# Designs tried in a protein design run: designed miniproteins, single chains, continued (3). Part 51

Each design is a single chain, and the fold is of that chain. pLDDT is the mean over its residues in the fold that is shown.

## One batch from the design tools (miniprotein)

Design m9860
Fold by ESMFold2-Fast:
Structure m9860 (fold): chain A 59 residues (1-59)
Amino acid sequence: RKEIEELLKDPEVVEFLRGLLERMRTEGLTGADIAAELGLDPKFLGELLATAVQLGLIK
Protein backbone atom coordinates (compact mmCIF):
# COMPACT_ATOMS: atom_id res chain seq x y z
CA ARG A 1 0.00 0.00 0.00
CA LYS A 2 2.74 2.55 0.90
CA GLU A 3 4.54 1.67 -2.35
CA ILE A 4 1.26 2.28 -4.21
CA GLU A 5 0.87 5.73 -2.61
CA GLU A 6 4.46 6.58 -3.61
CA LEU A 7 3.78 5.54 -7.25
CA LEU A 8 0.66 7.76 -7.26
CA LYS A 9 2.80 10.83 -6.49
CA ASP A 10 4.10 10.56 -10.07
CA PRO A 11 1.71 12.51 -12.37
CA GLU A 12 2.67 10.26 -15.32
CA VAL A 13 1.48 7.21 -13.37
CA VAL A 14 -1.82 8.95 -12.51
CA GLU A 15 -2.38 9.93 -16.17
CA PHE A 16 -1.62 6.35 -17.28
CA LEU A 17 -4.16 4.95 -14.78
CA ARG A 18 -6.80 7.45 -15.97
CA GLY A 19 -6.33 6.09 -19.50
CA LEU A 20 -6.75 2.53 -18.23
CA LEU A 21 -10.03 3.36 -16.43
CA GLU A 22 -11.34 5.07 -19.58
CA ARG A 23 -10.47 1.99 -21.68
CA MET A 24 -12.21 -0.26 -19.14
CA ARG A 25 -15.38 1.88 -19.37
CA THR A 26 -15.43 2.49 -23.15
CA GLU A 27 -14.07 -0.86 -24.43
CA GLY A 28 -15.63 -3.09 -21.75
CA LEU A 29 -12.25 -4.44 -20.65
CA THR A 30 -11.91 -6.04 -17.22
CA GLY A 31 -9.10 -5.36 -14.76
CA ALA A 32 -7.84 -8.87 -15.52
CA ASP A 33 -7.66 -8.07 -19.27
CA ILE A 34 -5.62 -4.91 -18.61
CA ALA A 35 -3.36 -6.70 -16.10
CA ALA A 36 -2.65 -9.48 -18.63
CA GLU A 37 -1.83 -6.88 -21.33
CA LEU A 38 0.61 -5.07 -18.99
CA GLY A 39 2.07 -8.22 -17.35
CA LEU A 40 0.85 -7.13 -13.90
CA ASP A 41 -0.82 -8.95 -11.02
CA PRO A 42 -4.58 -8.23 -11.36
CA LYS A 43 -4.92 -7.81 -7.57
CA PHE A 44 -2.08 -5.28 -7.50
CA LEU A 45 -3.55 -3.34 -10.44
CA GLY A 46 -6.99 -3.38 -8.76
CA GLU A 47 -5.53 -2.01 -5.50
CA LEU A 48 -3.56 0.67 -7.40
CA LEU A 49 -6.67 1.81 -9.31
CA ALA A 50 -8.88 1.71 -6.18
CA THR A 51 -6.34 3.75 -4.17
CA ALA A 52 -6.04 6.36 -6.96
CA VAL A 53 -9.85 6.75 -7.06
CA GLN A 54 -10.09 6.93 -3.23
CA LEU A 55 -7.43 9.69 -3.16
CA GLY A 56 -9.42 11.66 -5.78
CA LEU A 57 -6.62 11.46 -8.37
CA ILE A 58 -8.83 9.64 -10.90
CA LYS A 59 -12.55 10.01 -11.67
Scores: mean pLDDT 76

Design m9861
Fold by ESMFold2-Fast:
Order: sequence, then C-alpha cells, then structure tokens
Structure m9861 (fold): chain A 70 residues (1-70)
Amino acid sequence: AVEEELIERLKTEAGMSEEAAREVVEGVREQLGADASDEEIKKAMDEVLKALKASLPPAREARAEERARA
C-alpha cells in the first residue's frame, strides 16, 4: 500500500516514529484530497521529505531543549 511505503520512507529517511510518519502521510492526503493518485501523493511526499531534510539538522536531544525554551 502507498501509505505503508511512505511511512517506511519517513521512518528510514527522516527518522520519524511510525505514528508521526502516519500523521504526515494523512496530512498530505488531506491537502491533495481523497481522489489524489498514488503518484501525486508520492510526489508530494518526496517534496516534504526534501524540505524536512533541508530544514532539520541531525536529530539531537539538545534540539528538543532549545524548542522548549521558546
């Protein structure tokens, strides 16, 4: 299934938990609509993964503390 494949990619490429990855996939589906093709969902997810990798430095415990300070 496309959702399972995308969850796997988010877990392996972005280091997300299964629950977080599932929420991201569902968010993309909501943005594109229920009638979106598997190819459209995969392309949108590829863009999301690129943005996450470019915006997020390597996941470190210290980063969570910085976010909590705000």
Scores: mean pLDDT 69

Design m9862
Fold by ESMFold2-Fast:
Order: sequence, then structure tokens, then C-alpha cells
Structure m9862 (fold): chain A 65 residues (1-65)
Amino acid sequence: MVEKARELAEEVGEPLTRELLRKYLDGEITPEEAAPLFREKLKKLLKEKFPELTDEEIDEIIDSL
């Protein structure tokens, strides 16, 4: 389960990073806003798809990206 969640996080992380980078370059967000927004969106998606994962496991997956 953790391995599948990591794979999903990596797949979704790339387009989320590109979306946030675009918003940053357009002046819509700061770098300080980008990191928490990335974490919030990814954590929500992982909890929805893998409700059996603990918050600690999700945080470890995100931190390993």
C-alpha cells in the first residue's frame, strides 16, 4: 500500500509542481505559499485514495519526493 501511494504521489506531484510553478511565475503565489499548498493537495489526495495510511506514513511519502 505505501509503495502504491508513493507511486501516485510521484505521478501527481509532477503536474502539481508544474501548476504551482506556473502560478509563482505569474505572480499569483509566493514560494512560501507553494510548499504548504503542494503538501495540502497531495495529502488530501493520498488520504482519499489510501484511507488506511496514517498521517505519519503520508508525511514520510511526501517528504521522500
Scores: mean pLDDT 73

Design m9863
Fold by ESMFold2-Fast:
Structure m9863 (fold): chain A 97 residues (1-97)
Amino acid sequence: SAEELLEEAKKLLEEAEKLLKEAVKALAAGKYEEAIKLAEEAIKLAEKALELAKKALELSDDPELKKKAKELIKEAEELIGLAEVVLAIAKRLKEKA
């Protein structure tokens, strides 16, 4: 159901956010390879959450579920953008290390 897809998307996004926070900590500690791996995992989970939220939006005509889906889509897109920046910085610093 659309509700089940949104619940799964939310759980994936929460896990992606946790991985991104760990990637930022690894980056600050000079652990560039660990930061790269964590940021890539965060992007993969957030992309899956984005796909599920978009699918939920297509399956539901309920205005409240559509609103929740749009909010999760926005959150996933923002997290992907942030994780891509962290990944780019970590890759650049690893090449100079």
Scores: mean pLDDT 89

Design m9865
Fold by ESMFold2-Fast:
Structure m9865 (fold): chain A 61 residues (1-61)
Amino acid sequence: MVSDEEIERAVYVLKAAVYVTIAQREKDPEKRKELFRQAADWYEKAGETEAAEHYRKLAEE
């Protein structure tokens, strides 16, 4: 059985992972930073604070 909270968290994590994948394929450093920032925001919403901090750091290089 899956709770609504688990489903919402899974959706946010998946959305963050999609942004990470796009960022890794992005050749423009400025666009890549923006994509990592988006990924960090979605990880934070999912409660994945450690992952959010990691990708925010990559976005601020």
Scores: mean pLDDT 81

Design m9866
Fold by ESMFold2-Fast:
Structure m9866 (fold): chain A 88 residues (1-88)
Amino acid sequence: KPKVLVVDDSPRIRELAIKMVKEAGGEVVAVADSPEQAREAIEKYKPDLVVGPRVFRPLAEEAGVPYVEMPFTLEELKKAIEEVKRKK
């Protein structure tokens, strides 16, 4: 399954995003609550996809990892995860 990193400084939003990632067919390999943790998680876990608010998009782009920006719909997340699956 595609490996997903969830980034958000809100525990409640991270929990919701984790549930949506699982429903969309992804696997959450790491969570981060700051830019520093996000960079470390990308390096360590090598996720196929990052999901989070607009402010963290540049971190994923610099690492060459696709990004799904919050707020997103379950359909948008499913589409991103399906695209990643096809590339593996």
Scores: mean pLDDT 79

Design m9867
Fold by ESMFold2-Fast:
Structure m9867 (fold): chain A 60 residues (1-60)
Amino acid sequence: MALSAASEEGRELLRKALEAFDKGDYEKAIELAREAMERHPDEGVTQVAAASIITSAKNA
């Protein structure tokens, strides 16, 4: 399926989650990734990316 199915809002939330992760703010990274998943349940690529960020942040 097309990766272009991800919305601009979904990508922005994931980008902010990754920025928080890079800064060591794992709690914020998890919150932003969870928000992306909850707001965009129909976007498979967003769901997978957000789950990966949450997993990495929890194990950091």
Scores: mean pLDDT 77

Design m9868
Fold by ESMFold2-Fast:
Structure m9868 (fold): chain A 84 residues (1-84)
Amino acid sequence: MTEEELEKEVVRAFVLMGEALAKLYPEDPEGHVELFEKLLKKAEELGDKEAVARAYRNLAKAYERLGDEEKAKEYKKKAEEIEK
């Protein structure tokens, strides 16, 4: 396994963990935004489209919880564009 392949696996694992944390702690949408923004940036740097799409979907859910419907809509569109 290359360092890049290892980094992709780690990012994917953190996305799955973040999804679980979002379900366990729905009262912390601000923390969810921070987590998934960091994961999104790393997924984009690694070119992992699946991780990028998942991060976008989780950001959309977190922004819905914050009441930011415009950002939630934007991230939903970004996820759909990647999932072609």
Scores: mean pLDDT 81

Design m9869
Fold by ESMFold2-Fast:
Structure m9869 (fold): chain A 71 residues (1-71)
Amino acid sequence: SRRDRAMDIVAEVVRELKEKYPDLSQETVLKAVKAMLDELDRLFDSGKQLTDEEMREVAREVAEKVVEEAK
């Protein structure tokens, strides 16, 4: 399903994020997860059809923004 694909991609990006930022707080990780899911849901609700790679790009951009704002 669309939700299952989004969840798998978010989990993949979270693993990448933890490898890149090993000192990342669990609070920041949870904020990133919520922000990624919210943005993907917003795009799907707007009628966007995203490939898995497009979802990864969106998720990575959102996650990096959350990390930057947490500094």
Scores: mean pLDDT 84

Design m9870
Fold by ESMFold2-Fast:
Structure m9870 (fold): chain A 86 residues (1-86)
Amino acid sequence: MEIELELTVLSEGPQSTVRATLTVHGEAGEVTFLIQADGQPAKVWSGYMEPGDVVEMQLDLASAGSTVRARAYVDGELAAEKVLHT
């Protein structure tokens, strides 16, 4: 299973939001998708995905000067990671 991760900063007035997108290629399977900003609780999604399926998560940032990490796990192993500095 191949995982593609994208992180995009969205400006929403006085607060920044980060959009994290996970796309599956190749084989179907169970995926755990995590997005976290430094100093904030992680947002986690888990579910079964088929090739071409897309999952989107959004995280509101407490500060624009944050490091945001998106991680995807397949069978408990890290399959993909993206890091964004705001």
Scores: mean pLDDT 80

Design m9871
Fold by ESMFold2-Fast:
Structure m9871 (fold): chain A 72 residues (1-72)
Amino acid sequence: PSPGPVKVTEIEMEISLEDLPKPKGVTKYIVSEVVLPRSAVEPGKTGVERQTLTNTKDKITSGPVEKEVLEG
């Protein structure tokens, strides 16, 4: 159990992939961003856990979870 409060923010951002030769209906966007307490990450650090959702023409696939360590 995590007694500390956590912030969950769902952000939908359509990123125009300029690297793509043409749009195939693939869109990357951050679905959720959770601020983790220092106990959930390395000791002495506070982290932010982000999960990126990749929307394809036929299916939506969740990407790997990204963790950012906040120093201050």
Scores: mean pLDDT 47

Design m9872
Fold by ESMFold2-Fast:
Structure m9872 (fold): chain A 90 residues (1-90)
Amino acid sequence: SEEERFDEEFRRASREGPEALRELLRRRAAEVEEEVRRYEEKAREARARGDYRLALEYGVLATLELFVAMFDFSEKSRKELEKAKEEVEK
């Protein structure tokens, strides 16, 4: 998955040093911003058509893209996500 690929790249960049890590984060941020804009645009188009349920679904997807990106950018956020998965599993 894209998340697994990013995790592997993050670990590799972290070993290479701060410059490599910063470049990886910059590329990831650009990708996330593009996807968020794409879903926000789809939500606006759906709302313009009177499809409020689809607009809400696209809005949620835009929010999740940003949320997942925040977890990918932070060790602390990643740890909290791991705890959440463990709680669901129990």
Scores: mean pLDDT 70

Design m9873
Fold by ESMFold2-Fast:
Structure m9873 (fold): chain A 102 residues (1-102)
Amino acid sequence: VREAAERGRERAREAGASEEGARAAGGAAAAGALAAESGEHATAVAAAAVAAAGAAVSAAIGGDSPEVAAAAGEAAAEAAAEAGSKAGEKAGRAGAELGRAL
């Protein structure tokens, strides 16, 4: 969980996200990791998707381009997937696509 948050934050920064976007990506990654640990219950997957969408939106609000905002959401999904959750990865990708649309 902590490792997922740190990796999500670092990956978002490497993708060019703002500090605010990177923090949001870390939070989304932690939510995804929790979903993995919880056995991918529907509620946990939904929470991870909302968190990933929040990361993308936060990046966009921080002045990042739609492409960078999507990358922040994707970084959160990748960090969540490292916790072994395919549901977390799917939720993160959905959030990244939502961010790209904003």
Scores: mean pLDDT 62

Design m9874
Fold by ESMFold2-Fast:
Structure m9874 (fold): chain A 104 residues (1-104)
Amino acid sequence: KKEEEAQKYLAKGVIALLNGNYDEAIKYFEKAIELDPNYSKAWLVLGKAYLKKGDFEKAVEYYEKAIEIDPNNASAYRNLGLAYEKLGETEKAKEYFEKADKIE
């Protein structure tokens, strides 16, 4: 099933991400999203991989997709806040950290 296959690619991507193999992780997360575009966790970890690569604008884009799918994901709001902080958007960062705190 597509959802089960997406979960397997997510797991491979997370292992690659933890080992610092960010480009490999991105490929696996993109495969997970291709199989299940509503897999909020896959969008979240894709954003995290781009954050680790220093591509903060892409990190924001993918965290926003994670929030669109799962609006109660406190981790996605917290990571979005961190990405905005890295972009120098201090007021937006504060807003998203506050949203994360309200969900928890």
Scores: mean pLDDT 88

Design m9875
Fold by ESMFold2-Fast:
Structure m9875 (fold): chain A 55 residues (1-55)
Amino acid sequence: GEKAAEEAGKLKGRGAGAAGGAAALDNQSHTSMRRAVEAGLAGDSEGAAEAAREG
């Protein structure tokens, strides 16, 4: 039903966001973090923020 779809959507979005963020931090987020740091050091605040968000 509609309620089940809404519940699944919210639970999936929140669970995937939190768990995906934590898992990405340890593996894929490390490469994104490196890019964010490099962009920050170059003075590219916009690029640094984008890279950090992608992780």
Scores: mean pLDDT 58

Design m9876
Fold by ESMFold2-Fast:
Structure m9876 (fold): chain A 62 residues (1-62)
Amino acid sequence: MPAVEKAAAMARKAALANPEWSDEEKRRAARVIAVNLYEKEKLPEELLPEIEKAAVEAMLAV
């Protein structure tokens, strides 16, 4: 699965598990998910902004 799609899926799951989160808390959680995925899968640094954007957008859509 492409890293961007994986980050978005993880972000959606986290948002659904935490319905009380504000938009600010969702943005912070999405960035943490993106950074953890980036580090775990040893992805190029150039992909980090795109992974963060996808995670944030997916989190806020919930």
Scores: mean pLDDT 81

Design m9877
Fold by ESMFold2-Fast:
Structure m9877 (fold): chain A 112 residues (1-112)
Amino acid sequence: GSAAGTAIARGAAEEAARSPAVRATVEGDTATIVGDGSLAGETMAAAVAATASMSSATEATVEGDTATITGVDSPAALALTPEQAELTVRGTIEGVRGVLEGTARGAGLEVA
């Protein structure tokens, strides 16, 4: 995978590992985030995958309570300048942090 994709996967795993509801592991350019069997863990895994999938530098899949985020060599990711790659990594990791904090608060509905 691209350097940007690998950095996003690793950063997503590091942010997810701060939550007790999920476990995160990194192997090369792939991050795997596994829920603890709770609804919160399942929601966090899905939210991280959804945020990562918004980046052209990563592919994300969800299977039950497990999210897999892989860095990819897409033409868009490879065309990023070092400055653009840094901004993309930072923005994506900030997004992951925000959704993890939101789901941890149990905000499944904004306000009914």
Scores: mean pLDDT 70

Design m9878
Fold by ESMFold2-Fast:
Structure m9878 (fold): chain A 55 residues (1-55)
Amino acid sequence: SMAAETRAIAERALAGEISAEEAAERVKQLMLDAGESERGAQAAGDMLRREIEEA
C-alpha cells in the first residue's frame, strides 16, 4: 500500500540511508504513479522532507 511504502521511505531517511530530499522525491514519484495530482504529490513530498529535517 502507499502508506506502507511511504513509511518505508521515511524510515530509510531517518536511519540516514537516504537524504530527506531523496525521500521527498521518492514519495512524490510514488504518489504520481498512484494517480495523484502533481500538486498533491509535490505537497506530500514537501511535508515528508520537513518532518525528516525536524526529527
Scores: mean pLDDT 82

Design m9879
Fold by ESMFold2-Fast:
Structure m9879 (fold): chain A 77 residues (1-77)
Amino acid sequence: DAARSQVIAMMRDMAPSMTDAQITAMIDRVAQRLGLSYAQILDRIRRMRTGIDADSARLAAEMGRIGATDFASQIAN
């Protein structure tokens, strides 16, 4: 899935200390918890990097709750 691969690539850029397996597991858990497709997650990650979407703060907070606190701090603040 192209969207899933792009999400993983962007997450590696934002969280370089995490392995691909950890990033994949985190993204899959976020998708399940929020009921989002990988394309929707990709869109929200892009919006987080631009700082223009309030829903990005919710995604970052949820990632923090499931063990991505450093990632949430970096992009949601």
Scores: mean pLDDT 67

Design m9880
Fold by ESMFold2-Fast:
Order: sequence, then structure tokens, then C-alpha cells
Structure m9880 (fold): chain A 87 residues (1-87)
Amino acid sequence: AKSASKEFTAPDGTKYKVEVTENDDGTLTIKVYKDGKLVGEASIPLSQTSGNIKGLGDRVTFTYDKAKNTVTVTDKFYNLTVTIKLK
């Protein structure tokens, strides 16, 4: 399995962590933590060239770019975009 994570602080001082795991079963798992607590989770099949996942009441979306091996997370409330590269 390949895994990567990225931590960031929102404009209001809230700390977030996004973890992305490429699983050996052919799925991608995305977990979102807020101040160390798991608040959002999504899983998609790697058979998709790209995918959009909706989490946290439509506020947060995720896109997977298989060719670049990257996951992009967008928070509409903070207008914040975070890109994570899997290795």
C-alpha cells in the first residue's frame, strides 16, 4: 500500500490532517482529521481515471489524478485547496 498525509491550519486556526492510502485491493481511502479527530472518510475504486468525493456535508471535495498520482482536497468554506502526492 502507498500512503501520504498533509497537515494544514485553516484561517480560523483549526488544524486539519488529510491522509490518503492506495490500498492493495484497488481502492483509494481518504481520511480527514480535525484537531486530531476523524471527521470524514471516503473510499473510491482505482479503476476511475479521476474521481470526485463529497465529504463533511458537501463542504469538502476530493479529486484523484491517477496519472500524476495526486489527490486534491478542496474546502469550499475556507476556499482552500491541498494537493497530496502518493509515493
Scores: mean pLDDT 73

Design m9881
Fold by ESMFold2-Fast:
Structure m9881 (fold): chain A 104 residues (1-104)
Amino acid sequence: ALDFSQPPELLPSEGFELVAEAEEVRTATDAAGRRLTYTVRGVLGVKYDPERGKNLVEVVVLLERYDEETGTASTVYAAVRIEYMSLEEGKELFEEMMAEARAA
């Protein structure tokens, strides 16, 4: 059986170099005493396109909720953007998308 307490590693798409990653874990107890774990995960990948003279940037962020009693993981929020931009713009986008995932 899959161990849902350890979600699979979040990686950028094939051919993208991992530039930045973040993982933030929060725990909450609901009114019934159930322990829930919220994990915000994000990766920033870059691929230089020499034909266009530009970086292709990929940002993937997700918010997962894990119920420790049932062993059930669910994705609460997910966002992916793939666009031509500078690496600096890509880092700014990564921070923005991580903030949106935290707020979801």
Scores: mean pLDDT 80

Design m9882
Fold by ESMFold2-Fast:
Structure m9882 (fold): chain A 60 residues (1-60)
Amino acid sequence: MTPEERALRLLRELQRHIDSGDVEGAKRIIAELKELMPELSETLRQIVETVIEDAEARLA
C-alpha cells in the first residue's frame, strides 16, 4: 500500500470515528496521520493538515 493510499484510508476511518463519537479512536487515527505526513505529497499533506485541524476542533 502506498503512503497516499494509507492516508486516504485513515481519513475515511477518522471520519467514521468522529461520526460515531469515538474520541479515543479518532485521536489514534490523527496520530497515525501525523506520523505518515512526511511521506505524503505536498497537496495531500495540506489536505491531511486541514482535516486534522478540523477534527481536533470538533473533539475539543
Scores: mean pLDDT 83

Design m9883
Fold by ESMFold2-Fast:
Structure m9883 (fold): chain A 76 residues (1-76)
Amino acid sequence: SEANELIEEGMELARQGKYEEAAELFEKAGRLYEEQGNYESAAEAYRSAATMYEKAGKHERAKELRERGEELEKKA
């Protein structure tokens, strides 16, 4: 699926230290999973994006996505 491809690309970018780019791909994957009603996978993707944004110094964006992931975990 597109979401799975985005997760794989994001993991590769994270390995290269391209944290902001990795975060953007994980965030996009999270949105796709959420649209599909796959709340567990969406929460996981948003947590990964939050970790990457934190590493990139984007603390507010990381906080927003971490909170979103927690909300989705309650729906799963």
Scores: mean pLDDT 88

Design m9884
Fold by ESMFold2-Fast:
Structure m9884 (fold): chain A 73 residues (1-73)
Amino acid sequence: AMDEQLKKRQEEFDKEVEEGVKTLQSAVHLTIARRALEENRDPSIVEDALAELRKLGDEETIARLERLVKEYQ
């Protein structure tokens, strides 16, 4: 028999893991892009980081990186 409470706990756990992974991925991409801007690296590095952040749906980190790009341009 299907236990709705057990199903809900599994879904909540899977969601927390997915959110944690996305947070770490966003932090990595932001760090790479920020360093690329600071070191005057190839602009494609920043563009790739923005594309990955858009896939993750992290709008706050995207906005933060876009502000950094404007500061360096």
Scores: mean pLDDT 79

Design m9885
Fold by ESMFold2-Fast:
Structure m9885 (fold): chain A 99 residues (1-99)
Amino acid sequence: MSKREIILRAIGIILRAIGLLYDIELLAKKLKEKGKSEEAEKLLKEAKEELEKAIEAAKEAIRLAEEGKLEEAEEHLKEAEESLKKLEEIKKKAEELLK
């Protein structure tokens, strides 16, 4: 990937991860209203951990891309994408628990 492509993808991952946490927090509130407070708290902890991993990996991808270290930047971008995927899985699990 080019430097520009890595930076734009990293920014996109950060924005999507923040949006997924917002969705998960809303789902967790609904789970608590249904008496599933323990499941809600566990999902929120996992989601916050994956958000932090996604943001830090994306920030490192941007920093390395700016330094011209494109291969290392792509590795950190991949880590950010893996954390984003885990956030999507946490959201799906929360939705299933509401059924």
Scores: mean pLDDT 90

Design m9886
Fold by ESMFold2-Fast:
Structure m9886 (fold): chain A 84 residues (1-84)
Amino acid sequence: MEEAEELLRRLEEAVAAGDVEAALRAAREAIRLARELMEEGRYEEAVELLERTLAILEPLADDPRVAALMIQAAAELAVAKEKL
C-alpha cells in the first residue's frame, strides 16, 4: 500500500534525524491509517503497518511521548491480531 510505505519512510527519516516531533506526527498518521485498514477488514495490512511502526520507533522509546504512542500502537496491534 503506497500510503503506508510513504508514512513508514517519513517515520524512518524522522527517527534517523532524532526529530521526535516529526516521528510523533508520522506515527500518529500510521496508527490512524491502521485503524482505517481495520474498519475495511484489512487486518493483515494493519498488523504489518503497526508492527513496522513499533520497530521503527524503538530507538526513541526513552521519550515518554513516544513510549505513550507505542503503547497505543501495541493495543491496536493486539486487536488487529485477534481478527486474523
Scores: mean pLDDT 86

Design m9887
Fold by ESMFold2-Fast:
Structure m9887 (fold): chain A 68 residues (1-68)
Amino acid sequence: DEARELMRQAMVLLFEGRFELALEYARKAVELAGPDDANALLTLAIALDAVGRTEEAKKLRDKALKLL
Protein backbone atom coordinates (compact mmCIF):
# COMPACT_ATOMS: atom_id res chain seq x y z
CA ASP A 1 0.00 0.00 0.00
CA GLU A 2 0.95 3.71 -0.16
CA ALA A 3 2.57 4.03 3.28
CA ARG A 4 4.69 0.89 2.83
CA GLU A 5 5.77 2.07 -0.64
CA LEU A 6 6.87 5.42 0.83
CA MET A 7 8.83 3.60 3.58
CA ARG A 8 10.60 1.46 0.96
CA GLN A 9 11.42 4.51 -1.18
CA ALA A 10 12.73 6.39 1.89
CA MET A 11 15.12 3.50 2.65
CA VAL A 12 16.38 3.43 -0.96
CA LEU A 13 16.93 7.22 -0.84
CA LEU A 14 18.85 6.86 2.46
CA PHE A 15 21.09 4.21 0.86
CA GLU A 16 21.69 6.60 -2.08
CA GLY A 17 22.67 9.42 0.33
CA ARG A 18 19.62 11.56 -0.55
CA PHE A 19 18.84 12.26 3.10
CA GLU A 20 16.52 15.30 2.87
CA LEU A 21 14.34 13.64 0.23
CA ALA A 22 14.29 10.44 2.31
CA LEU A 23 13.08 12.50 5.29
CA GLU A 24 10.20 13.92 3.20
CA TYR A 25 9.14 10.41 2.11
CA ALA A 26 9.39 9.12 5.71
CA ARG A 27 7.23 11.99 7.00
CA LYS A 28 4.56 11.23 4.37
CA ALA A 29 4.66 7.55 5.38
CA VAL A 30 3.89 8.50 9.01
CA GLU A 31 1.06 10.82 7.84
CA LEU A 32 -0.56 7.95 5.91
CA ALA A 33 0.12 5.12 8.40
CA GLY A 34 -0.77 7.14 11.50
CA PRO A 35 1.26 8.31 14.50
CA ASP A 36 1.33 4.86 16.18
CA ASP A 37 2.61 2.78 13.25
CA ALA A 38 5.92 1.35 14.52
CA ASN A 39 7.40 0.66 11.05
CA ALA A 40 6.62 4.19 9.82
CA LEU A 41 8.08 5.73 13.00
CA LEU A 42 11.26 3.63 12.68
CA THR A 43 11.64 4.72 9.04
CA LEU A 44 11.26 8.38 10.10
CA ALA A 45 13.75 7.88 12.98
CA ILE A 46 16.39 6.48 10.57
CA ALA A 47 15.87 9.45 8.21
CA LEU A 48 16.09 11.98 11.08
CA ASP A 49 19.33 10.36 12.31
CA ALA A 50 20.76 10.53 8.76
CA VAL A 51 20.20 14.34 8.64
CA GLY A 52 21.76 14.76 12.11
CA ARG A 53 18.58 15.13 14.20
CA THR A 54 19.75 12.41 16.56
CA GLU A 55 17.72 13.36 19.66
CA GLU A 56 14.45 13.47 17.65
CA ALA A 57 15.42 10.14 16.06
CA LYS A 58 16.01 8.56 19.49
CA LYS A 59 12.62 9.69 20.82
CA LEU A 60 10.77 8.26 17.80
CA ARG A 61 12.76 5.00 17.94
CA ASP A 62 11.93 4.61 21.65
CA LYS A 63 8.23 5.25 20.93
CA ALA A 64 8.23 2.75 18.04
CA LEU A 65 9.89 0.04 20.16
CA LYS A 66 7.15 0.40 22.82
CA LEU A 67 4.54 -0.22 20.08
CA LEU A 68 6.17 -3.52 19.04
Scores: mean pLDDT 85

Design m9888
Fold by ESMFold2-Fast:
Structure m9888 (fold): chain A 55 residues (1-55)
Amino acid sequence: SAAEARIARLVALLERVRAGHPDADADADEIARLVGAMSPEEQAELGRRVAEAEA
């Protein structure tokens, strides 16, 4: 679904920013745009996946 694709893209972008890639500023701008399009349910799922990736 579009929601799942958006969450997967956000997780990938957050991993890139955390890794210190040269495109971090552009990645941060894309993250802000994608987060602005998310429903509360999508935001909850993103939080769950980020927590899993950090564990």
Scores: mean pLDDT 76

Design m9889
Fold by ESMFold2-Fast:
Structure m9889 (fold): chain A 62 residues (1-62)
Amino acid sequence: MEHEEKKKKIEKLIEEAAKKLLAGADRKELVEEVRKKIYELTGIEVPLSKVEAMILAKAKEL
């Protein structure tokens, strides 16, 4: 797996989702959307709880 390129894309997806969450987007839909995009990009099915935690952590930094 090409860790560097995919890691940057995942970080970008999480940051964009965090910004949308702060703008009032539905949290459950954002988590599901990001999980699907990570799966499309990496082939790895990440638990929804982990994706949610990453988005919330990023939102607190913004």
Scores: mean pLDDT 79

Design m9890
Fold by ESMFold2-Fast:
Structure m9890 (fold): chain A 55 residues (1-55)
Amino acid sequence: SLARELDVYPALVELFKSIKEKYGEEKAREFAEKLRQEHPDLARAISAAYRKVLE
């Protein structure tokens, strides 16, 4: 649901920032793709958070 996606978005942004800082952009991209596969109901929030951190 949209409400659930909004609830997790800030945490996803922090998560991707941490991965980018520690492991680089390629690892952040790989991790985002894995999360989308594991949580398809959150795919929009995951993609938005990834874009905000890396673009």
Scores: mean pLDDT 80

Design m9891
Fold by ESMFold2-Fast:
Structure m9891 (fold): chain A 57 residues (1-57)
Amino acid sequence: MELVVIAPKSQEESQGLLQVVKETREELEKEGITDEEVINERMGEALKKKIKELEEA
């Protein structure tokens, strides 16, 4: 894919993505990472991984 806008296909998928964001943020805060740029990059990677996992299932 050249460029994909992350858009939840269902209410369930939307809930799953929000959960990933919440868990990733909590994990980063637990590690002491407060840099917004680093947090955003980690969240982006976590969401990309979750989307790929859902697409492969």
Scores: mean pLDDT 70

Design m9892
Fold by ESMFold2-Fast:
Structure m9892 (fold): chain A 74 residues (1-74)
Amino acid sequence: MDKKSALEYADKARDAGARGDTESAQEYLKKAAKAAGYEVDPRALEQGSSAAATRLKNAVETGGPKTISMAAEP
């Protein structure tokens, strides 16, 4: 697990999302997940990239679960 690289990419993903660059946000989120050794749901990568980046950053900082999903079961 490469925590420093994961946090750096997660920050870049959030910044890109904040300025409306969803393509860069998705790319950095993918890199952050790989660096952290985390799995991110493909739907989160496609539709919730900025929110997924926030969840991934929090999980990496706190040592949370290795699987990040945007889906909540009803």
Scores: mean pLDDT 68

Design m9893
Fold by ESMFold2-Fast:
Structure m9893 (fold): chain A 74 residues (1-74)
Amino acid sequence: MDLEEMKELIEKELEQLRKEGASEEEIEKLREIGELILEGRLAIEKGDLEKAKEYAKRLSELRKELGGDAAKLL
């Protein structure tokens, strides 16, 4: 799965959450989480483990802020 396919899957998930009444703030945070995961995967594929760790740390921070089921996106 390439970046474009992963972005499409994320957008479909966000669209479903919008239908269920998720707020724009929540959707924006979830989109940021998805983007960080995509960037982390690219860093791993390039062998840049330090950059991958940076993205993992940012993901952890965002998950703490979201809490609950919203944090389960990734």
Scores: mean pLDDT 71

Design m9894
Fold by ESMFold2-Fast:
Structure m9894 (fold): chain A 74 residues (1-74)
Amino acid sequence: AEEEIRKKLRLAALSIANVMLAQGKGQEAFDLVRRVEELLNEKRYEDAIRLIEEALKTYPNPIAARYIEEARAL
């Protein structure tokens, strides 16, 4: 279960990061992925979800939103 949660949240962050990169926001993309990985390594899954949801407010991404919902269902 935990490995699937980590995988879904990592995929959500990467989906948003790809949108950021396409818009020339390379530093923001790098920072998002790094912070999410740090939270996942600390097993702070609720904090990782909140961070990704905050990024979704600025960079709406239905694929990332779906991965978050899948992680919450686990």
Scores: mean pLDDT 85

Design m9895
Fold by ESMFold2-Fast:
Structure m9895 (fold): chain A 70 residues (1-70)
Amino acid sequence: HMEEAAAEAYKRLVDAGVPKLDAAYYVGRVIQDPTEETIDELAQEIAEKYGEDVANKAREVLTELAEKLR
């Protein structure tokens, strides 16, 4: 369940335009700390690096991942 959810989140981030290494890092951070604070921090970083559209998609993906981990 969780392993499958992490793999799907990673794929969705890469498809949204996040580089593979950063996508793996962001998924790993949410797995270790599935809080809204962590998601907010990561979404802001993604917006600064890749733009608002990518950040909005990433926030959705990471929020869904965090919900599956609770």
Scores: mean pLDDT 84

Design m9896
Fold by ESMFold2-Fast:
Structure m9896 (fold): chain A 67 residues (1-67)
Amino acid sequence: DAAEARALEEAERVARNLEAAFRAAGLKATAEVVGVEGDNAIVEVESELGKLTLLVDGRTGGAEVIG
């Protein structure tokens, strides 16, 4: 599905950028896309500072913290 493919691509971009930003700051972090449905995807970030969950909108490229 094209919408799911876009949501996945955008979420992977967000996850990669977050991991790169954490590494540049000298922190250990991993980010994974844990779900995709329609235009939206869920990204979980685990770091030394704790766990963060983001909702990524594949249509707008927007990401927001939901947990």
Scores: mean pLDDT 81

